# Designed miniproteins, single chains, continued (2): the designs that were tried, part 49

Each design is a single chain, and the fold is of that chain. pLDDT is the mean over its residues in the fold that is shown.

## One batch from the design tools (miniprotein)

Design m5789
Fold by ESMFold2-Fast:
Structure m5789 (fold): chain A 60 residues (1-60)
Amino acid sequence: LSPALKEALELLKKLLEEGKRLIELGKETGDQKLIEEGERIIKLVELGKELVLEPMLKKE
């Protein structure tokens, strides 16, 4: 694995965790803006995984 791929995986993991945290906070406080922000982050992470990481993983 390249160092860049490892770093990308760590960044995606952190972003996913941040998105989930924002959704949880928004649900606890009833803040729809936090929920929307968290959902947006999660969707972007999923798109990044599917468009970039999955093609690389399929070669294994």
Scores: mean pLDDT 76

Design m5790
Fold by ESMFold2-Fast:
Structure m5790 (fold): chain A 55 residues (1-55)
Amino acid sequence: SSSREELIRQNEEDIERLEEELKREKDEFKKLLLETMKGSSEYVLERMREHQEKA
């Protein structure tokens, strides 16, 4: 379905954006927050891809 492909693309875009923000962020607490958000998006992306490959 289209919705799953959209979610995968959205998570990939979110990860890229968070990586760019992390490279420019100087506050240690904000870095921790950004790393946590990136990890969550990566986790979701991995689960979504795993679901596609076990079809």
Scores: mean pLDDT 79

Design m5791
Fold by ESMFold2-Fast:
Structure m5791 (fold): chain A 68 residues (1-68)
Amino acid sequence: MKVTFTLPDGKVYTVYEEDLEEETLPTGDKVYRKKIDDEHEVILSPKSKKGVVLDKNGERVGVALAEE
């Protein structure tokens, strides 16, 4: 799986499945998480192939998309 996302500075990043940590949310849904830098984290749903980029305050600052 290939995951592409954009940070607030306009730079586009790509990560792969092996770089992502699987986590189960309190809702029972599984997500992948990756810390990108000291202020940003990507969270992606493998079920929907969609995710978000969050800042250090938990605010949505970008979107992530996955392809298989």
Scores: mean pLDDT 77

Design m5792
Fold by ESMFold2-Fast:
Order: sequence, then structure tokens, then C-alpha cells
Structure m5792 (fold): chain A 98 residues (1-98)
Amino acid sequence: SALEEAIRRLEELLRRAREKGLPLAATAIESALELLREARRRLEEGDIAGAELLLELALGLLRIALGVAKVIGDEEGAELLEEAIEAVEEALAYVRSL
């Protein structure tokens, strides 16, 4: 599913952020990943609305972090955050289609 793919993409982006020493991106992606894993659990329980809310919260968190990255000139962190946002948007569109 798009949600499982988003979780896999965020896990890879988190690994890259940690390897590159990008603390803002790493912290934001880690927090978003926890929300996506909880959204998956909610979806498995049939709580589509709860899953949607958690994905919206993850998206909000990543967008705030992206704004901060741009202000401080963290170009590499911003790139990883933009990829994470795209993955979460795809997962949210999938959940909304259920």
C-alpha cells in the first residue's frame, strides 16, 4: 500500500539524515515515522479517520520542519524533508480513498 511504501521511504530518509548528521531532518522524520506507524495500526483496526488524522499531523510536522530548514539554510535537510512530505501526501491520498 501507499502507507507501507511511505513508511519504507521515511525509514530510508531517516537513515540518510542520520548518516549525514542532519539533526533537524532526522528528528522531524523520526517523529513523522512514529505517527505513520500508529496510522498503520489504526488502519489495521478499521479506524480510517484516526489514520487520516495521524497522517495530517505528520504532514504538518514535516512542513514546519521544512520551513525551519529553509530559514537556517539547511539545504540537504530541506531536500530530505521535501521527499518525506511527498511520501506522506501519497499515503494520505491513499487513506482518503478507502
Scores: mean pLDDT 92

Design m5793
Fold by ESMFold2-Fast:
Structure m5793 (fold): chain A 61 residues (1-61)
Amino acid sequence: SMEEAEKLKEELIEKLLGASPEERRKLVTEFARQLEELGLSEEEIKALVHEALERADEIER
């Protein structure tokens, strides 16, 4: 569900904080797999990934 996807996004943002670029790539890959298992479209997955990365970068600046 979208609600479950949003929860996973918030968890991803917390994990991205202080993570190296290589760790971030692995975290994003696993997040995308989780969203795929929830039945989200490729476009929805890309949007949530972009939102998570943008929010993490904003918090760390």
Scores: mean pLDDT 84

Design m5794
Fold by ESMFold2-Fast:
Structure m5794 (fold): chain A 71 residues (1-71)
Amino acid sequence: SARARELVEEGERLLEEGRELLKKATTLEEILRGIGLILRGIGLLLEGELLAKKEGDKETLERARKALGKK
């Protein structure tokens, strides 16, 4: 579905942004923002994974699982 794909795409974006921010973080504010982005990204990926599984969207499900580190 469009919603499952949207959740996964947004989750991937936030997770990647958070990881990159944490790699170069030098202030407490940057660390907290990076962690917040990662947590929000994981939440969206899990929601998208659940929705894709419910709808039988194999492509979106596999994409969510890869982003979550589930191969």
Scores: mean pLDDT 86

Design m5795
Fold by ESMFold2-Fast:
Structure m5795 (fold): chain A 85 residues (1-85)
Amino acid sequence: MKEALEIEVDVGVAHIMIGVAIVSYNPKNPLATVEDLPPELQKLAERAVELGEEALRLVKEGRLEEAREKAEEALRLARELLEKV
């Protein structure tokens, strides 16, 4: 349970970082979405979300080692996105 919670928190942090990047790029648009990012940054955001969703699925399947790897990659891409905005 503790390891599953840590993975879920990491995925949540990645999602928050993606949201911050979207808002930072679009400060005057409160309804900004991933589509409001440049194409290169959209690909990073979409991949980070996909990896986060896969990590949460793997947690439900009890595959915690694989889930951790996917969550860590999602965080890495989310940080890269945030640095590019």
Scores: mean pLDDT 82

Design m5796
Fold by ESMFold2-Fast:
Parts: sequence; C-alpha cells; structure tokens
Structure m5796 (fold): chain A 75 residues (1-75)
Amino acid sequence: MEKKSKEEVEKDLEIARLLLRDEDEDVRLAAARYLGELLKNGDEFEKEKTRELLEELLEDEDERVVEAARLALEL
C-alpha cells in the first residue's frame, strides 16, 4: 500500500483538529471515530498525534463524543 508522507499525515491531522472544534456534535463525533481508526492502523508518529487529539475530545461537552474518544483510547 502507498504510505502518505509525514507532511501529508500532519496536514490530515490538522484538518481533523479543525473538525474537532466544529459546532455540530455529529461532525465532532465523526472526527472522533476517524481518529480512532487512525490510532488503530497508523504508524507510530500518526498514532502519537492522533492520541493527543483524542485526549482533547475527552473534555467535549457531548457525552457521545467523549465515549467515542474513550473507546478509541481503550479507556
């Protein structure tokens, strides 16, 4: 499989970070689920950055978003 460059991964993670601050909780929930898949299947660098973003979601106001982040982080 073709691997994304480090720069492409960093850009994708920055886009995800923006989605995590969306006013729509369903958008944030979708971003949390996407990050969970990246944490499961990514390389070491991608997993570390993805974990940081998921930890930010543990402070979200929507309980579904928090639960998705907890599940992805194996808490």
Scores: mean pLDDT 75

Design m5797
Fold by ESMFold2-Fast:
Structure m5797 (fold): chain A 100 residues (1-100)
Amino acid sequence: ELPPELQEVLELMEEVAEAMRTGSDEEAEEVLKKAEEKLEEIAKKMSPEEQEVLKTLLKSGKKLFEEIKKSKDEVEREILAGTFESLTRMAVFALSLERK
């Protein structure tokens, strides 16, 4: 149902959300950096409009991760990670509609 590129974006960003939820700050930062690199590669195959959506999603992820690092509360970490997962699903859904 999803184009391969959008499926790959969904999987990468869900991996970031999981690392934010369960990993150390160092582990989550490493996963986020690797996801950023892979996302840039995927984005090269997409339209400029789709690239802007992906850049916005990545910026949101980075901001949510900064909040996780500041709070250091495990419950807030779970909520913030879940927020990023929801934003990811919303962005991928919006991109899938634009392609149809």
Scores: mean pLDDT 81

Design m5798
Fold by ESMFold2-Fast:
Structure m5798 (fold): chain A 71 residues (1-71)
Amino acid sequence: MLSEEQREEALEYIYESLLAGKSEREIIDWLKEKYGLSEEEARELIREVKEKYREEIDAADRAAVLQVLAQ
């Protein structure tokens, strides 16, 4: 179980990583390595960040899709 400080750090990392266009798999792997979380626990944190910051993440996802399509 994460401490409150570790949880806040993890949520901030997830938010920044999603804005940077990192895959959900890369974020899960980092959370597992850094905090020893299960895949299910990592996915739950990612879901919480996506629900809380939907507008910013949607904009980042669209930018990432446009980058792939432009190549």
Scores: mean pLDDT 73

Design m5799
Fold by ESMFold2-Fast:
Structure m5799 (fold): chain A 76 residues (1-76)
Amino acid sequence: SLEESLALIPSLPGIFGPYVAEEFLRLAKELGLPTEELEKLLEKAREYHRQGKYEEAMKVAEEAARLLIEKIKEKE
C-alpha cells in the first residue's frame, strides 16, 4: 500500500535513500501535490544521513512521509 511504501523511507534512508526519495517526489508530482515542503524535508534527511546522524534523518523522513499521506487524504 501507499502508506506501507512511504513508511519504508525512515527505515532505509542509508541503503535506498536516493531511490526512495525519487519515488516519493515522483508520486507527489503525479498526484499534483506541492513538492516544495517535501523536497526540503527530504533534503534535511539526506543532510543528516550524510553527517552520520541516521536517527535524526529517519525522524525527518518520517515527518515527510506523514505530511504526504495527510495531503493525499485531504485532496479528496
Scores: mean pLDDT 66

Design m5800
Fold by ESMFold2-Fast:
Structure m5800 (fold): chain A 87 residues (1-87)
Amino acid sequence: SAAEEVRELLRKLYEAAKAGDLEKAREYALKAAEKVAEASTEFPREELLAHKEEIAERLVGMALKAKDNPELAEEGIENQAEGVAES
Protein backbone atom coordinates (compact mmCIF):
# COMPACT_ATOMS: atom_id res chain seq x y z
CA SER A 1 0.00 0.00 0.00
CA ALA A 2 1.00 3.65 -0.42
CA ALA A 3 0.96 4.12 3.38
CA GLU A 4 3.31 1.13 3.85
CA GLU A 5 5.69 2.46 1.15
CA VAL A 6 5.74 5.91 2.80
CA ARG A 7 6.37 4.33 6.23
CA GLU A 8 9.32 2.32 4.82
CA LEU A 9 10.81 5.39 3.10
CA LEU A 10 10.41 7.50 6.27
CA ARG A 11 12.15 4.83 8.37
CA LYS A 12 15.07 4.86 5.90
CA LEU A 13 15.07 8.67 6.05
CA TYR A 14 15.24 8.65 9.87
CA GLU A 15 18.03 6.01 9.83
CA ALA A 16 20.06 8.06 7.32
CA ALA A 17 19.56 11.26 9.36
CA LYS A 18 20.66 9.49 12.56
CA ALA A 19 23.77 8.20 10.74
CA GLY A 20 24.57 11.75 9.52
CA ASP A 21 24.06 10.80 5.85
CA LEU A 22 22.19 13.91 4.76
CA GLU A 23 22.43 13.05 1.04
CA LYS A 24 20.63 9.71 1.59
CA ALA A 25 18.19 11.38 4.00
CA ARG A 26 17.20 13.90 1.30
CA GLU A 27 16.88 11.11 -1.31
CA TYR A 28 14.48 9.10 0.88
CA ALA A 29 12.58 12.27 1.85
CA LEU A 30 12.02 13.18 -1.82
CA LYS A 31 10.76 9.65 -2.57
CA ALA A 32 8.41 9.84 0.43
CA ALA A 33 7.13 13.29 -0.65
CA GLU A 34 6.44 11.95 -4.17
CA LYS A 35 4.50 8.97 -2.76
CA VAL A 36 2.46 11.29 -0.51
CA ALA A 37 1.65 13.52 -3.52
CA GLU A 38 0.60 10.50 -5.63
CA ALA A 39 -1.71 9.20 -2.86
CA SER A 40 -3.33 12.56 -2.02
CA THR A 41 -7.07 13.04 -2.67
CA GLU A 42 -7.42 16.46 -0.96
CA PHE A 43 -5.10 18.46 -3.25
CA PRO A 44 -4.25 18.33 -6.97
CA ARG A 45 -1.18 16.08 -7.44
CA GLU A 46 0.35 18.79 -9.65
CA GLU A 47 0.32 21.28 -6.74
CA LEU A 48 1.87 18.80 -4.28
CA LEU A 49 4.53 17.69 -6.79
CA ALA A 50 5.45 21.36 -7.37
CA HIS A 51 6.24 21.56 -3.62
CA LYS A 52 7.89 18.13 -3.21
CA GLU A 53 11.34 19.61 -2.49
CA GLU A 54 9.90 21.83 0.28
CA ILE A 55 8.04 18.84 1.74
CA ALA A 56 11.24 16.76 1.58
CA GLU A 57 13.28 19.43 3.42
CA ARG A 58 10.57 19.57 6.13
CA LEU A 59 10.76 15.78 6.51
CA VAL A 60 14.57 15.91 6.80
CA GLY A 61 14.26 18.62 9.47
CA MET A 62 11.79 16.49 11.45
CA ALA A 63 14.12 13.47 11.24
CA LEU A 64 17.12 15.52 12.46
CA LYS A 65 15.12 16.82 15.45
CA ALA A 66 14.09 13.22 16.29
CA LYS A 67 17.52 11.57 15.77
CA ASP A 68 18.17 11.21 19.53
CA ASN A 69 14.52 10.41 20.45
CA PRO A 70 13.25 7.07 19.07
CA GLU A 71 9.70 7.70 20.38
CA LEU A 72 9.45 11.04 18.56
CA ALA A 73 10.83 9.39 15.39
CA GLU A 74 8.23 6.59 15.49
CA GLU A 75 5.41 9.12 16.11
CA GLY A 76 6.55 11.27 13.17
CA ILE A 77 6.76 8.27 10.82
CA GLU A 78 3.33 6.96 11.82
CA ASN A 79 1.63 10.38 11.58
CA GLN A 80 2.91 10.88 8.01
CA ALA A 81 1.90 7.32 6.98
CA GLU A 82 -1.59 7.74 8.49
CA GLY A 83 -2.13 10.87 6.37
CA VAL A 84 -1.63 8.70 3.27
CA ALA A 85 -3.76 5.79 4.57
CA GLU A 86 -6.84 8.06 4.95
CA SER A 87 -6.61 9.01 1.24
Scores: mean pLDDT 74

Design m5801
Fold by ESMFold2-Fast:
Structure m5801 (fold): chain A 90 residues (1-90)
Amino acid sequence: SNEEFAEEVLKEVGKVAAKQLSPELAAEVMARLKEALDEALAKGLSPEEIADRLHLLLGELQAEHPEITPATVAEMVNAIQDVLDKFKAS
């Protein structure tokens, strides 16, 4: 389900944030991702549309917080893509 997709995305991106970012920045990133996921689910967006919106949000977060390195953004994007690929194969 889209709700299961959102939960798995938050879990996997959360692991990257906890590993790569300060606790304060990780909390902000995860709060912004959860807000975007809640809005996308309320609008009935597909997992692919949700992934596209999260990719744009990560770009905005990197622009706001230069401490989020391109390598960290790539790990987060890869985590989202891995979850999407699992849901598309099911």
Scores: mean pLDDT 86

Design m5802
Fold by ESMFold2-Fast:
Structure m5802 (fold): chain A 66 residues (1-66)
Amino acid sequence: MSPQQQQLIQQGDQLLEQAREAAKKGDLDTASQLAQQAAQLYMQAGVPPSEAAERATKAISEGQKE
């Protein structure tokens, strides 16, 4: 993939990490918002919408399961 796509994916991954941390603290509103922003970045990088949504949902779920 292009350097630009890789940068978008890295930014998305960073937002998902923040979403997991927010979910771990029980801040589901913040976790949802961060995960949604990550999904948008993944879609801009060429990730299919279904895969982007799955990554976002999984991050929140993993944070809650700690």
Scores: mean pLDDT 81

Design m5803
Fold by ESMFold2-Fast:
Structure m5803 (fold): chain A 77 residues (1-77)
Amino acid sequence: VEKATEEAVRLVREAIEAFLAGDEEKARELNEEAVRLLKETVEKLLAQGKEEEAKALLEAVAAVVRAHAAAVEAALA
């Protein structure tokens, strides 16, 4: 379970990095894979009653997304 959480966060991070590098196609592919893995992992955790692990995964993804938003805002300032 922890490995699946780390993999999902890694894919989101790599998708953001690819997007920032200008590789929009790779960013799209990585994002699609990350969304699929996140959905499967969250649904599996919730079905097993592992609500805290599901929350931790979503918070980790949210942190990566917030870091990306901050970088975009800084670039526009």
Scores: mean pLDDT 73

Design m5804
Fold by ESMFold2-Fast:
Structure m5804 (fold): chain A 65 residues (1-65)
Amino acid sequence: SPAARAAAEQAKAGAPYVDLSGLTPEQQEAIGRAASGDLTYEEAARRAGVTPEQAKAIAEVAGGP
């Protein structure tokens, strides 16, 4: 989705946090579960409709301070 792509771009740009409000609840849940270790990034990417690299970038920033 455009929101998930924008969030991944923010994460890659080194933003201190990423705005996840544009993501669907399903996308947020999948990425959050990957960040907590409940899912692989490949599985989260499949559920969120993004690449594994994008899912990892979002999860790393969303799991930060």
Scores: mean pLDDT 68

Design m5805
Fold by ESMFold2-Fast:
Structure m5805 (fold): chain A 61 residues (1-61)
Amino acid sequence: LSPLEQRVLDAVNAFLEERGAEARISIAELARRLGVSPSTVSRAVRRLLEKGLLSERHIRR
């Protein structure tokens, strides 16, 4: 994983631990938490979904 992909994965997992396994996190919330642009987060999320490391059910677009 790239460093950004790892940070995104860690942030999603931390959010699910805070809010519950059925929670959904938005691209905007990830961008806010990580301090990067929404487009940067969106690209990393797409790569993680393609690799099967994230579930689409947990991402709100």
Scores: mean pLDDT 81

Design m5806
Fold by ESMFold2-Fast:
Formats: C-alpha cells, sequence, structure tokens
Structure m5806 (fold): chain A 51 residues (1-51)
C-alpha cells in the first residue's frame, strides 16, 4: 500500500533499522506515524497527505 511504502521510505530516511521499519509497517498507519522520530508538525503533515 502507499501507506506501508511511506513508512518504509520515511523510516529508512530517518536511519531506522530494517527490523524497526518492518515492525512499524505491521501497525495501522496512524500508530506507525506516531512512533516515527519526527516533529509533531511532520507527523501531522504525513497523516494529512496519506491518512
Amino acid sequence: SVQESAIRVVGRALGLSDEEIEELAKLPFEEAVARLPLSPEAKAALLQALG
């Protein structure tokens, strides 16, 4: 899905491990975004664009 692809791309860009990215990709999109090490503004933008 576009949401799963976004979590993989963003997670990789943030330097997360493959294991961390795969665990996030299993979560609902809102929960995955909440766990990404992003600013509140960046999280809101990602949810607006793809949620």
Scores: mean pLDDT 85

Design m5807
Fold by ESMFold2-Fast:
Structure m5807 (fold): chain A 59 residues (1-59)
Amino acid sequence: SAEEAAEKAERYGALAVIYAAQGDVERANEYLKKAEEYATSEEGKKAAENARKAAQDAI
């Protein structure tokens, strides 16, 4: 469902930020890509974009 997709986008986005903060850029990028794949709704897209910005700031 759209709700499940948005939740996955948020979870993968959060994981990307965690890995970016640890300096694991490769894993961070992998999870950002997964977040974007599930970002089909406005809410999911915003979550993926916010995660990408947070990950860039963490590196």
Scores: mean pLDDT 79

Design m5808
Fold by ESMFold2-Fast:
Structure m5808 (fold): chain A 66 residues (1-66)
Amino acid sequence: KLSTEEIWALARRFARGDEALFLKIMTLLQDYNEGRVEINGVTLDDAIDSLQLPPEDRAALRAELA
């Protein structure tokens, strides 16, 4: 389970200064933390993929959530 500090740190790290992406990542991490594996009818992996992160960042974010 992620702390609020960890959610903020991960969202800031992966958003790379994109405020819209930061909010999307924060929502994803909060839903993950609440035990929700679906966001608006998509799986966690599909939700991560929808962020359109660079391949290295996508892999790193998925590893953090494993």
Scores: mean pLDDT 75

Design m5810
Fold by ESMFold2-Fast:
Structure m5810 (fold): chain A 58 residues (1-58)
Amino acid sequence: TDITFDVQRRMVDAGARIADPDTFDQFSQDQLDRVREDYPQDYDRFRQYVDQVRQQSR
């Protein structure tokens, strides 16, 4: 399955809806851990995307 693409899209949507940064951070960390273990080649790009969304929403 194309989980990396789906996860990235889900993160954007979740980030836009989450007003609480702690909730977003916990969710993003869980997804990062999963991508790191299951799809390590996509980890760097996904991590950069999460970091960008985090910075832009703050």
Scores: mean pLDDT 66

Design m5811
Fold by ESMFold2-Fast:
Structure m5811 (fold): chain A 68 residues (1-68)
Amino acid sequence: SAGVRLLARIVSHETGVSEETALRALEEALRLYQAGDVEGAVRVLMERLGLSRRQAESVLEALAAISA
């Protein structure tokens, strides 16, 4: 979606990770979140994007909001 692509660009700019890598990580985290695996979604964002737990939780909250 356009919202997920925009969030991927923001995350890419803040972390130095490529937009493609950020987009894939966000899409995987969203799939886990929609399946009820909130902890798995947070871990994907931490491990693939190098985010702290708090940053990953904030990104997941934004991702959930734009995907509702």
Scores: mean pLDDT 88

Design m5812
Fold by ESMFold2-Fast:
Structure m5812 (fold): chain A 70 residues (1-70)
Amino acid sequence: MSPFSVELLRRMLEGVQRDPSLAYSQAQGAADLLEREGQHELAKELREAARAGDVEKVIELLRRAVEEAE
């Protein structure tokens, strides 16, 4: 994954941690980014968590995406 994509994912994670109401929009944006980077399974899990309104799962998956890109 590009350093630019990692930085965007980190900002999305920080955004959700500051304002949980952003979980849906940030998860969708992150999933689009992950699909472009070939991480289809993680993108699918993020979209499912977002649709379920599972903010804690969205935060977990965003954190995992950043860690896996190291």
Scores: mean pLDDT 83

Design m5813
Fold by ESMFold2-Fast:
Structure m5813 (fold): chain A 99 residues (1-99)
Amino acid sequence: MSEKEKLIKEGEILLHEGSALNMQGDYEKAIEKYERAIELFEKAGDKKGLADALNGLGIAYMNAGDYEKAIRYYQKSLELDPSNTFARENLRLAQEKLK
């Protein structure tokens, strides 16, 4: 396995751990896992993983009630992966919360 593949796999594990913490309501710990995943995906040049991690950060902030931060991270995710239907729908829902 290449160094790039190792970074991607480690990032995917952190993304999974962040998702699990988010489901448990540990949003602060979920944010830490997603931020670490972002660092690894950036080093690997994995735009898809980076977009997924940014969407995960948005979800964690959304669940924590920080809708403005959630919007910012969903927008960053969509800039990297405009085809991400989950990030697009999450962005719409976060924007509705500010109305």
Scores: mean pLDDT 88

Design m5814
Fold by ESMFold2-Fast:
Structure m5814 (fold): chain A 63 residues (1-63)
Amino acid sequence: MLKGFDLSDPEIRRAAEELERAMKELKEAKTLDEILRAIGRVLRAIGDAWGAQLRKEKAEREK
């Protein structure tokens, strides 16, 4: 659950939706290769969500 993220921001919300999709893919993974691939996608989605949050914080700070 992404409680720390501002889901009203379109970038952050899109990253959160991407994370949910990656989590679903991980749950549906049936082989070790699929599990490892899904984990990689989950980690990337988390990184994208964090990056979007940091970019928003930087934009607010520079205003």
Scores: mean pLDDT 70

Design m5815
Fold by ESMFold2-Fast:
Structure m5815 (fold): chain A 98 residues (1-98)
Amino acid sequence: AAARRRALAEEARAHLTAVIRRAVAVINDPAASELDREIAVAMVEIAIAVEVTAARNAGDDALAEALRAAAPAIVEAVRAGDLAAAEAAVDAAVAAAL
């Protein structure tokens, strides 16, 4: 059902957006260590992997593939401290899966 696919996509978007916002805040914090920044990026990569696995387990291969394809762009935007680019990449992946 289309409603189930939208619910799953919105859950993935909400989770990824929350993790990305926290990670970008760490990347842009002048008091953060290099280790703190590496951990922040790793947490984003883990969150993407979790949502790809959740989509596959739900049988939503379109969402799983869209998130996998978007992962490099999301990670690059987070490393650059660019919240808008990271959120846009997540939104584009979710839209492509619907």
Scores: mean pLDDT 89

Design m5816
Fold by ESMFold2-Fast:
Structure m5816 (fold): chain A 70 residues (1-70)
Amino acid sequence: ALEEAIERALASPEEASLDDVAAFSRRVAELLAGLPRAERQRLALRVMGAIVKGSVEDGERVVAALEAEL
């Protein structure tokens, strides 16, 4: 559930317009807002993993959106 939502959000920017990037970032931030701190830390590690795996641009966009909402 949560990990699937993260994967969906991270997959979005690969082919997304600017509006789609804003929409998926908002969805990720909304998921974080309802989570305990331990779950938010797990999400942060997942985003870092995505950056390392090969999409620095996508990872930077997600991290920036998460920081703005946290």
Scores: mean pLDDT 55

Design m5817
Fold by ESMFold2-Fast:
Structure m5817 (fold): chain A 71 residues (1-71)
Amino acid sequence: MSEFERLKEEVLRLLGENAPRALTPQEIAKRLGVSRSTVQRALDEAVAEGAVERFVDENGQTLYRLRPEPA
């Protein structure tokens, strides 16, 4: 697996461990010890794949979390 693919898996795992809480790219980057830009690329790909949802909170922060399971 490429380094980027492994980082994407670690991002998804971290979001899963914190579910249903949403995390900022900066918080994810800090927890995984990687750059924010690398995390942003992984999150953008995961959102495009439908695994992660992106939203903006009342403070204008962009947050990411695993998509809720179907009811």
Scores: mean pLDDT 77

Design m5818
Fold by ESMFold2-Fast:
Structure m5818 (fold): chain A 75 residues (1-75)
Amino acid sequence: TEAIRRAAQLARERMMAELEKNKDKSPLELIKIAQEMEPELVEALSRQFPQLSPAQVELAVKMGIADAVNEFLSK
């Protein structure tokens, strides 16, 4: 649905911002940052999208993080 797509976009943008702040970190440290951000993004986006189920929010966050990592690696 459009709400899932929008939530994924917001997760991507927030994850990308954190990766940019930490661009000089090692790949292992970047992975840890992404793992730490996942539960924070799930909590934040659950508040912004109360119409989405927990599973839908988790899916959107995982999609957004994957998109951010792919975009970060391509630049």
Scores: mean pLDDT 82

Design m5819
Fold by ESMFold2-Fast:
Structure m5819 (fold): chain A 59 residues (1-59)
Amino acid sequence: GRLGRDLLVRNGGLSEEEAEEIVRLAQAGDLEAAARKLQELMGLSPENARRAAELLRAS
């Protein structure tokens, strides 16, 4: 939800639109797409991006 979006914007340096898209993908269960976006926009490793996507889904 909103908490995950706010985390990505404030700590990840993402735009609100980019953060909302990633949170939406994760909450829809599309963890692969969410992790891919986290890798592209934040430079996370595949492992860290997957973990972040799982945390966003759980939030």
Scores: mean pLDDT 78

Design m5820
Fold by ESMFold2-Fast:
Structure m5820 (fold): chain A 57 residues (1-57)
Amino acid sequence: SSNLQSEAEKAFKEGSIAYDQGNLEEAAKAFEKAYQLDPSSEVGRVAQTFAKGLRKA
């Protein structure tokens, strides 16, 4: 998808998969990407919260 919302949703899914696999650094990067792609959306805001939690920020 070329839509930023769809790309943010994809990045969020990648972060969730990485988290389930125990790849916390990969999960944090994917959630950070989701936030950067669509920071004003629900997906972006939730992704930022998870990224901060994973980085202990």
Scores: mean pLDDT 83

Design m5821
Fold by ESMFold2-Fast:
Structure m5821 (fold): chain A 65 residues (1-65)
Amino acid sequence: MDAIRAALEKASGGGDTLSRADGVRALQEAGLTPEQARLSVEIASGGGDTVSVDDLLAAAQLVLG
C-alpha cells in the first residue's frame, strides 16, 4: 500500500486528484497488472474523467483483496 500511495501522490503532482490515464500508469508502476489498474480506476472514477487519490487507493485495495 505504501508504494501505491507514493506512486499516486507523485502522479498527482502533490494534488488530491489525477486523470484516469495517470491513475492507470501510476498503479502499474506500483506493481499492479494492467487489468487491476484499469479496474481500480473504473471503480474510483465512477465514469468521470478524474479520480481522487484516496478513492483510487480504496479501489486498488478492494481489487487486490
Scores: mean pLDDT 80

Design m5822
Fold by ESMFold2-Fast:
Order: C-alpha cells, then sequence, then structure tokens
Structure m5822 (fold): chain A 82 residues (1-82)
C-alpha cells in the first residue's frame, strides 16, 4: 500500500505541475496537497512538507489565502516529525 500511495503521489505531483504550467492554480494546489497527504501517510514527511508548501503557494496565486495558510501549517507540523 505504501508503494501504491507513492505512485499515486507521483501522478498527482505531475498533474499539479501540469495545472501550474496552465495557470490553473487552484487545481494545482489541490493536486499538490493530495500528493502531500499520501506521502505523509508513508512517513516521507520532508517531501510531503515540500508539496504542502508548493500547494500553499498555488493557493496564494489563486487568491485562496486561508487554504494557503492551512497548507503552510501542515508543512511546519510535518517538518517537526521529520
Amino acid sequence: SDHDNILRAIGLTLRGIGYEFEGRYEEAARSYAEAGDLLATTGDYETAAKLYRRGGEMYRKAGREEEAEELYKKAEELLKKA
């Protein structure tokens, strides 16, 4: 199941990059956040935190400041466990 979660996280990260390139920042943010959630369940807290920070940046570009702050908080919490 960890391998399945890692593969799904890779797919979501690639999709997030695609949305980001298209300027679809809210979709990019959701894809990065979902990838971060999956990697957090596998114990890869450092990579999950990086994905949360990227998702937060995408939410800011989309004008979704509250959602951005939530993802930055999740990233900080994971880095304390890493």
Scores: mean pLDDT 90

Design m5823
Fold by ESMFold2-Fast:
Structure m5823 (fold): chain A 77 residues (1-77)
Amino acid sequence: SLPDEELREKLAKEFQKLFQEYLEGKISEEELVKRIKEIAEKEKAPMLGIIAIITLADLLGKPIPQEVLEEKDKLDK
């Protein structure tokens, strides 16, 4: 298993690539969210999935779901 810091850097690069593909119109918003969730679940890194969803919401100018904020708060403690 990768250390948490190395895992975070790896996932950040993967999420950045997915966001770029979405912005270029290569994948849909639905596919983007699906892939983020699949990566986070596979790597057992729910916090990184939450961060990616928050970043996506900010990028699209949408409100962050309250449930996502609550999950983030639980992991920050």
Scores: mean pLDDT 69

Design m5824
Fold by ESMFold2-Fast:
Structure m5824 (fold): chain A 117 residues (1-117)
Amino acid sequence: SELRRLVEEMRELLREGEARVRELAAAGDREGVFEEAGSTLAELGELAGRIRDLALERGDAELAAVAAEIARLVERASRELGRLVEEGASVEELAERFLETARELDRLLEEALRLIE
C-alpha cells in the first residue's frame, strides 16, 4: 500500500540519517551533524504530513494521530537543535540529541506500521 511504502521510506531515511550523523560526529564535523540532522528531520516532517493527509482521507483517525505526533516531534527536535547550535553545544551533544529523537521516531514509525497492517 502507499501508506506502508511511505512509512518504510521514512524508516530507511531515518536509518541513513543516523548512520551519517554518527560518521560526521566521529569526524568532529559539528556543522555537518547539524545540517544532516536538520535535513533528515525536514524530510521526515514532510512525509509525516503526507501520511496524515492520506490517513484522514481513509478515515483512519489513529494513524493520522500518530503521523501528527511524528510531525510535532520533528518540529520540536528541529527547534531544540537550532537552539543548541546557537548556545555552542558540542558535536557530541548535537549528535546525541538527534539520535535520542531518532529512537523515539523509530518507535512511532513501528506503531504506524502496526496500524497499517
Scores: mean pLDDT 90

Design m5825
Fold by ESMFold2-Fast:
Structure m5825 (fold): chain A 60 residues (1-60)
Amino acid sequence: DEQGILDALPPEEREALLAWARAPDRSLSALEEIGKELGVSAETVKRRVLEAMRRIEELL
């Protein structure tokens, strides 16, 4: 139940994770592009993605 897991994430973490998941590669360039889209730094995007992944691991 992917939707149920996504609904458990904070909106900022969910948006960052979905943007990262649809990226063609998992590089720093992808994080920078997502950061520009969300109006935050690449480091903030990376932190949100990692936090979302930790939460999902606990739910699985």
Scores: mean pLDDT 75

Design m5826
Fold by ESMFold2-Fast:
Structure m5826 (fold): chain A 109 residues (1-109)
Amino acid sequence: HHHMLEVKVPATDDPLTPEERAAAFRENGDLLSQKAEEMGLPELAELFREIGDVAAELARQDTPENRRFATALVGEAFVALQIAETNPDEALARMRELLDRGRERLAEV
């Protein structure tokens, strides 16, 4: 259906290098951060930047599992941005949980 924000994540079969994939995830984090700042939510903007960094580090691991996990992290972050339009406190709580989950995964690899 109609979507307000375009998600730029590498497809599973894309011939991207791990570094190109990491760069794409950082770009998504920067985009989310910019949108949160435009909404007057600087704490959420910082969390979006951090999730982009975590997803990028996971994407540097050349495994389908890490690529899928990184894609899911950024996808859930885009959902949190949409929630922030009506409930910023819920979006902040969701992003803190998401970042913790991402960091736990990164520590396991």
Scores: mean pLDDT 80

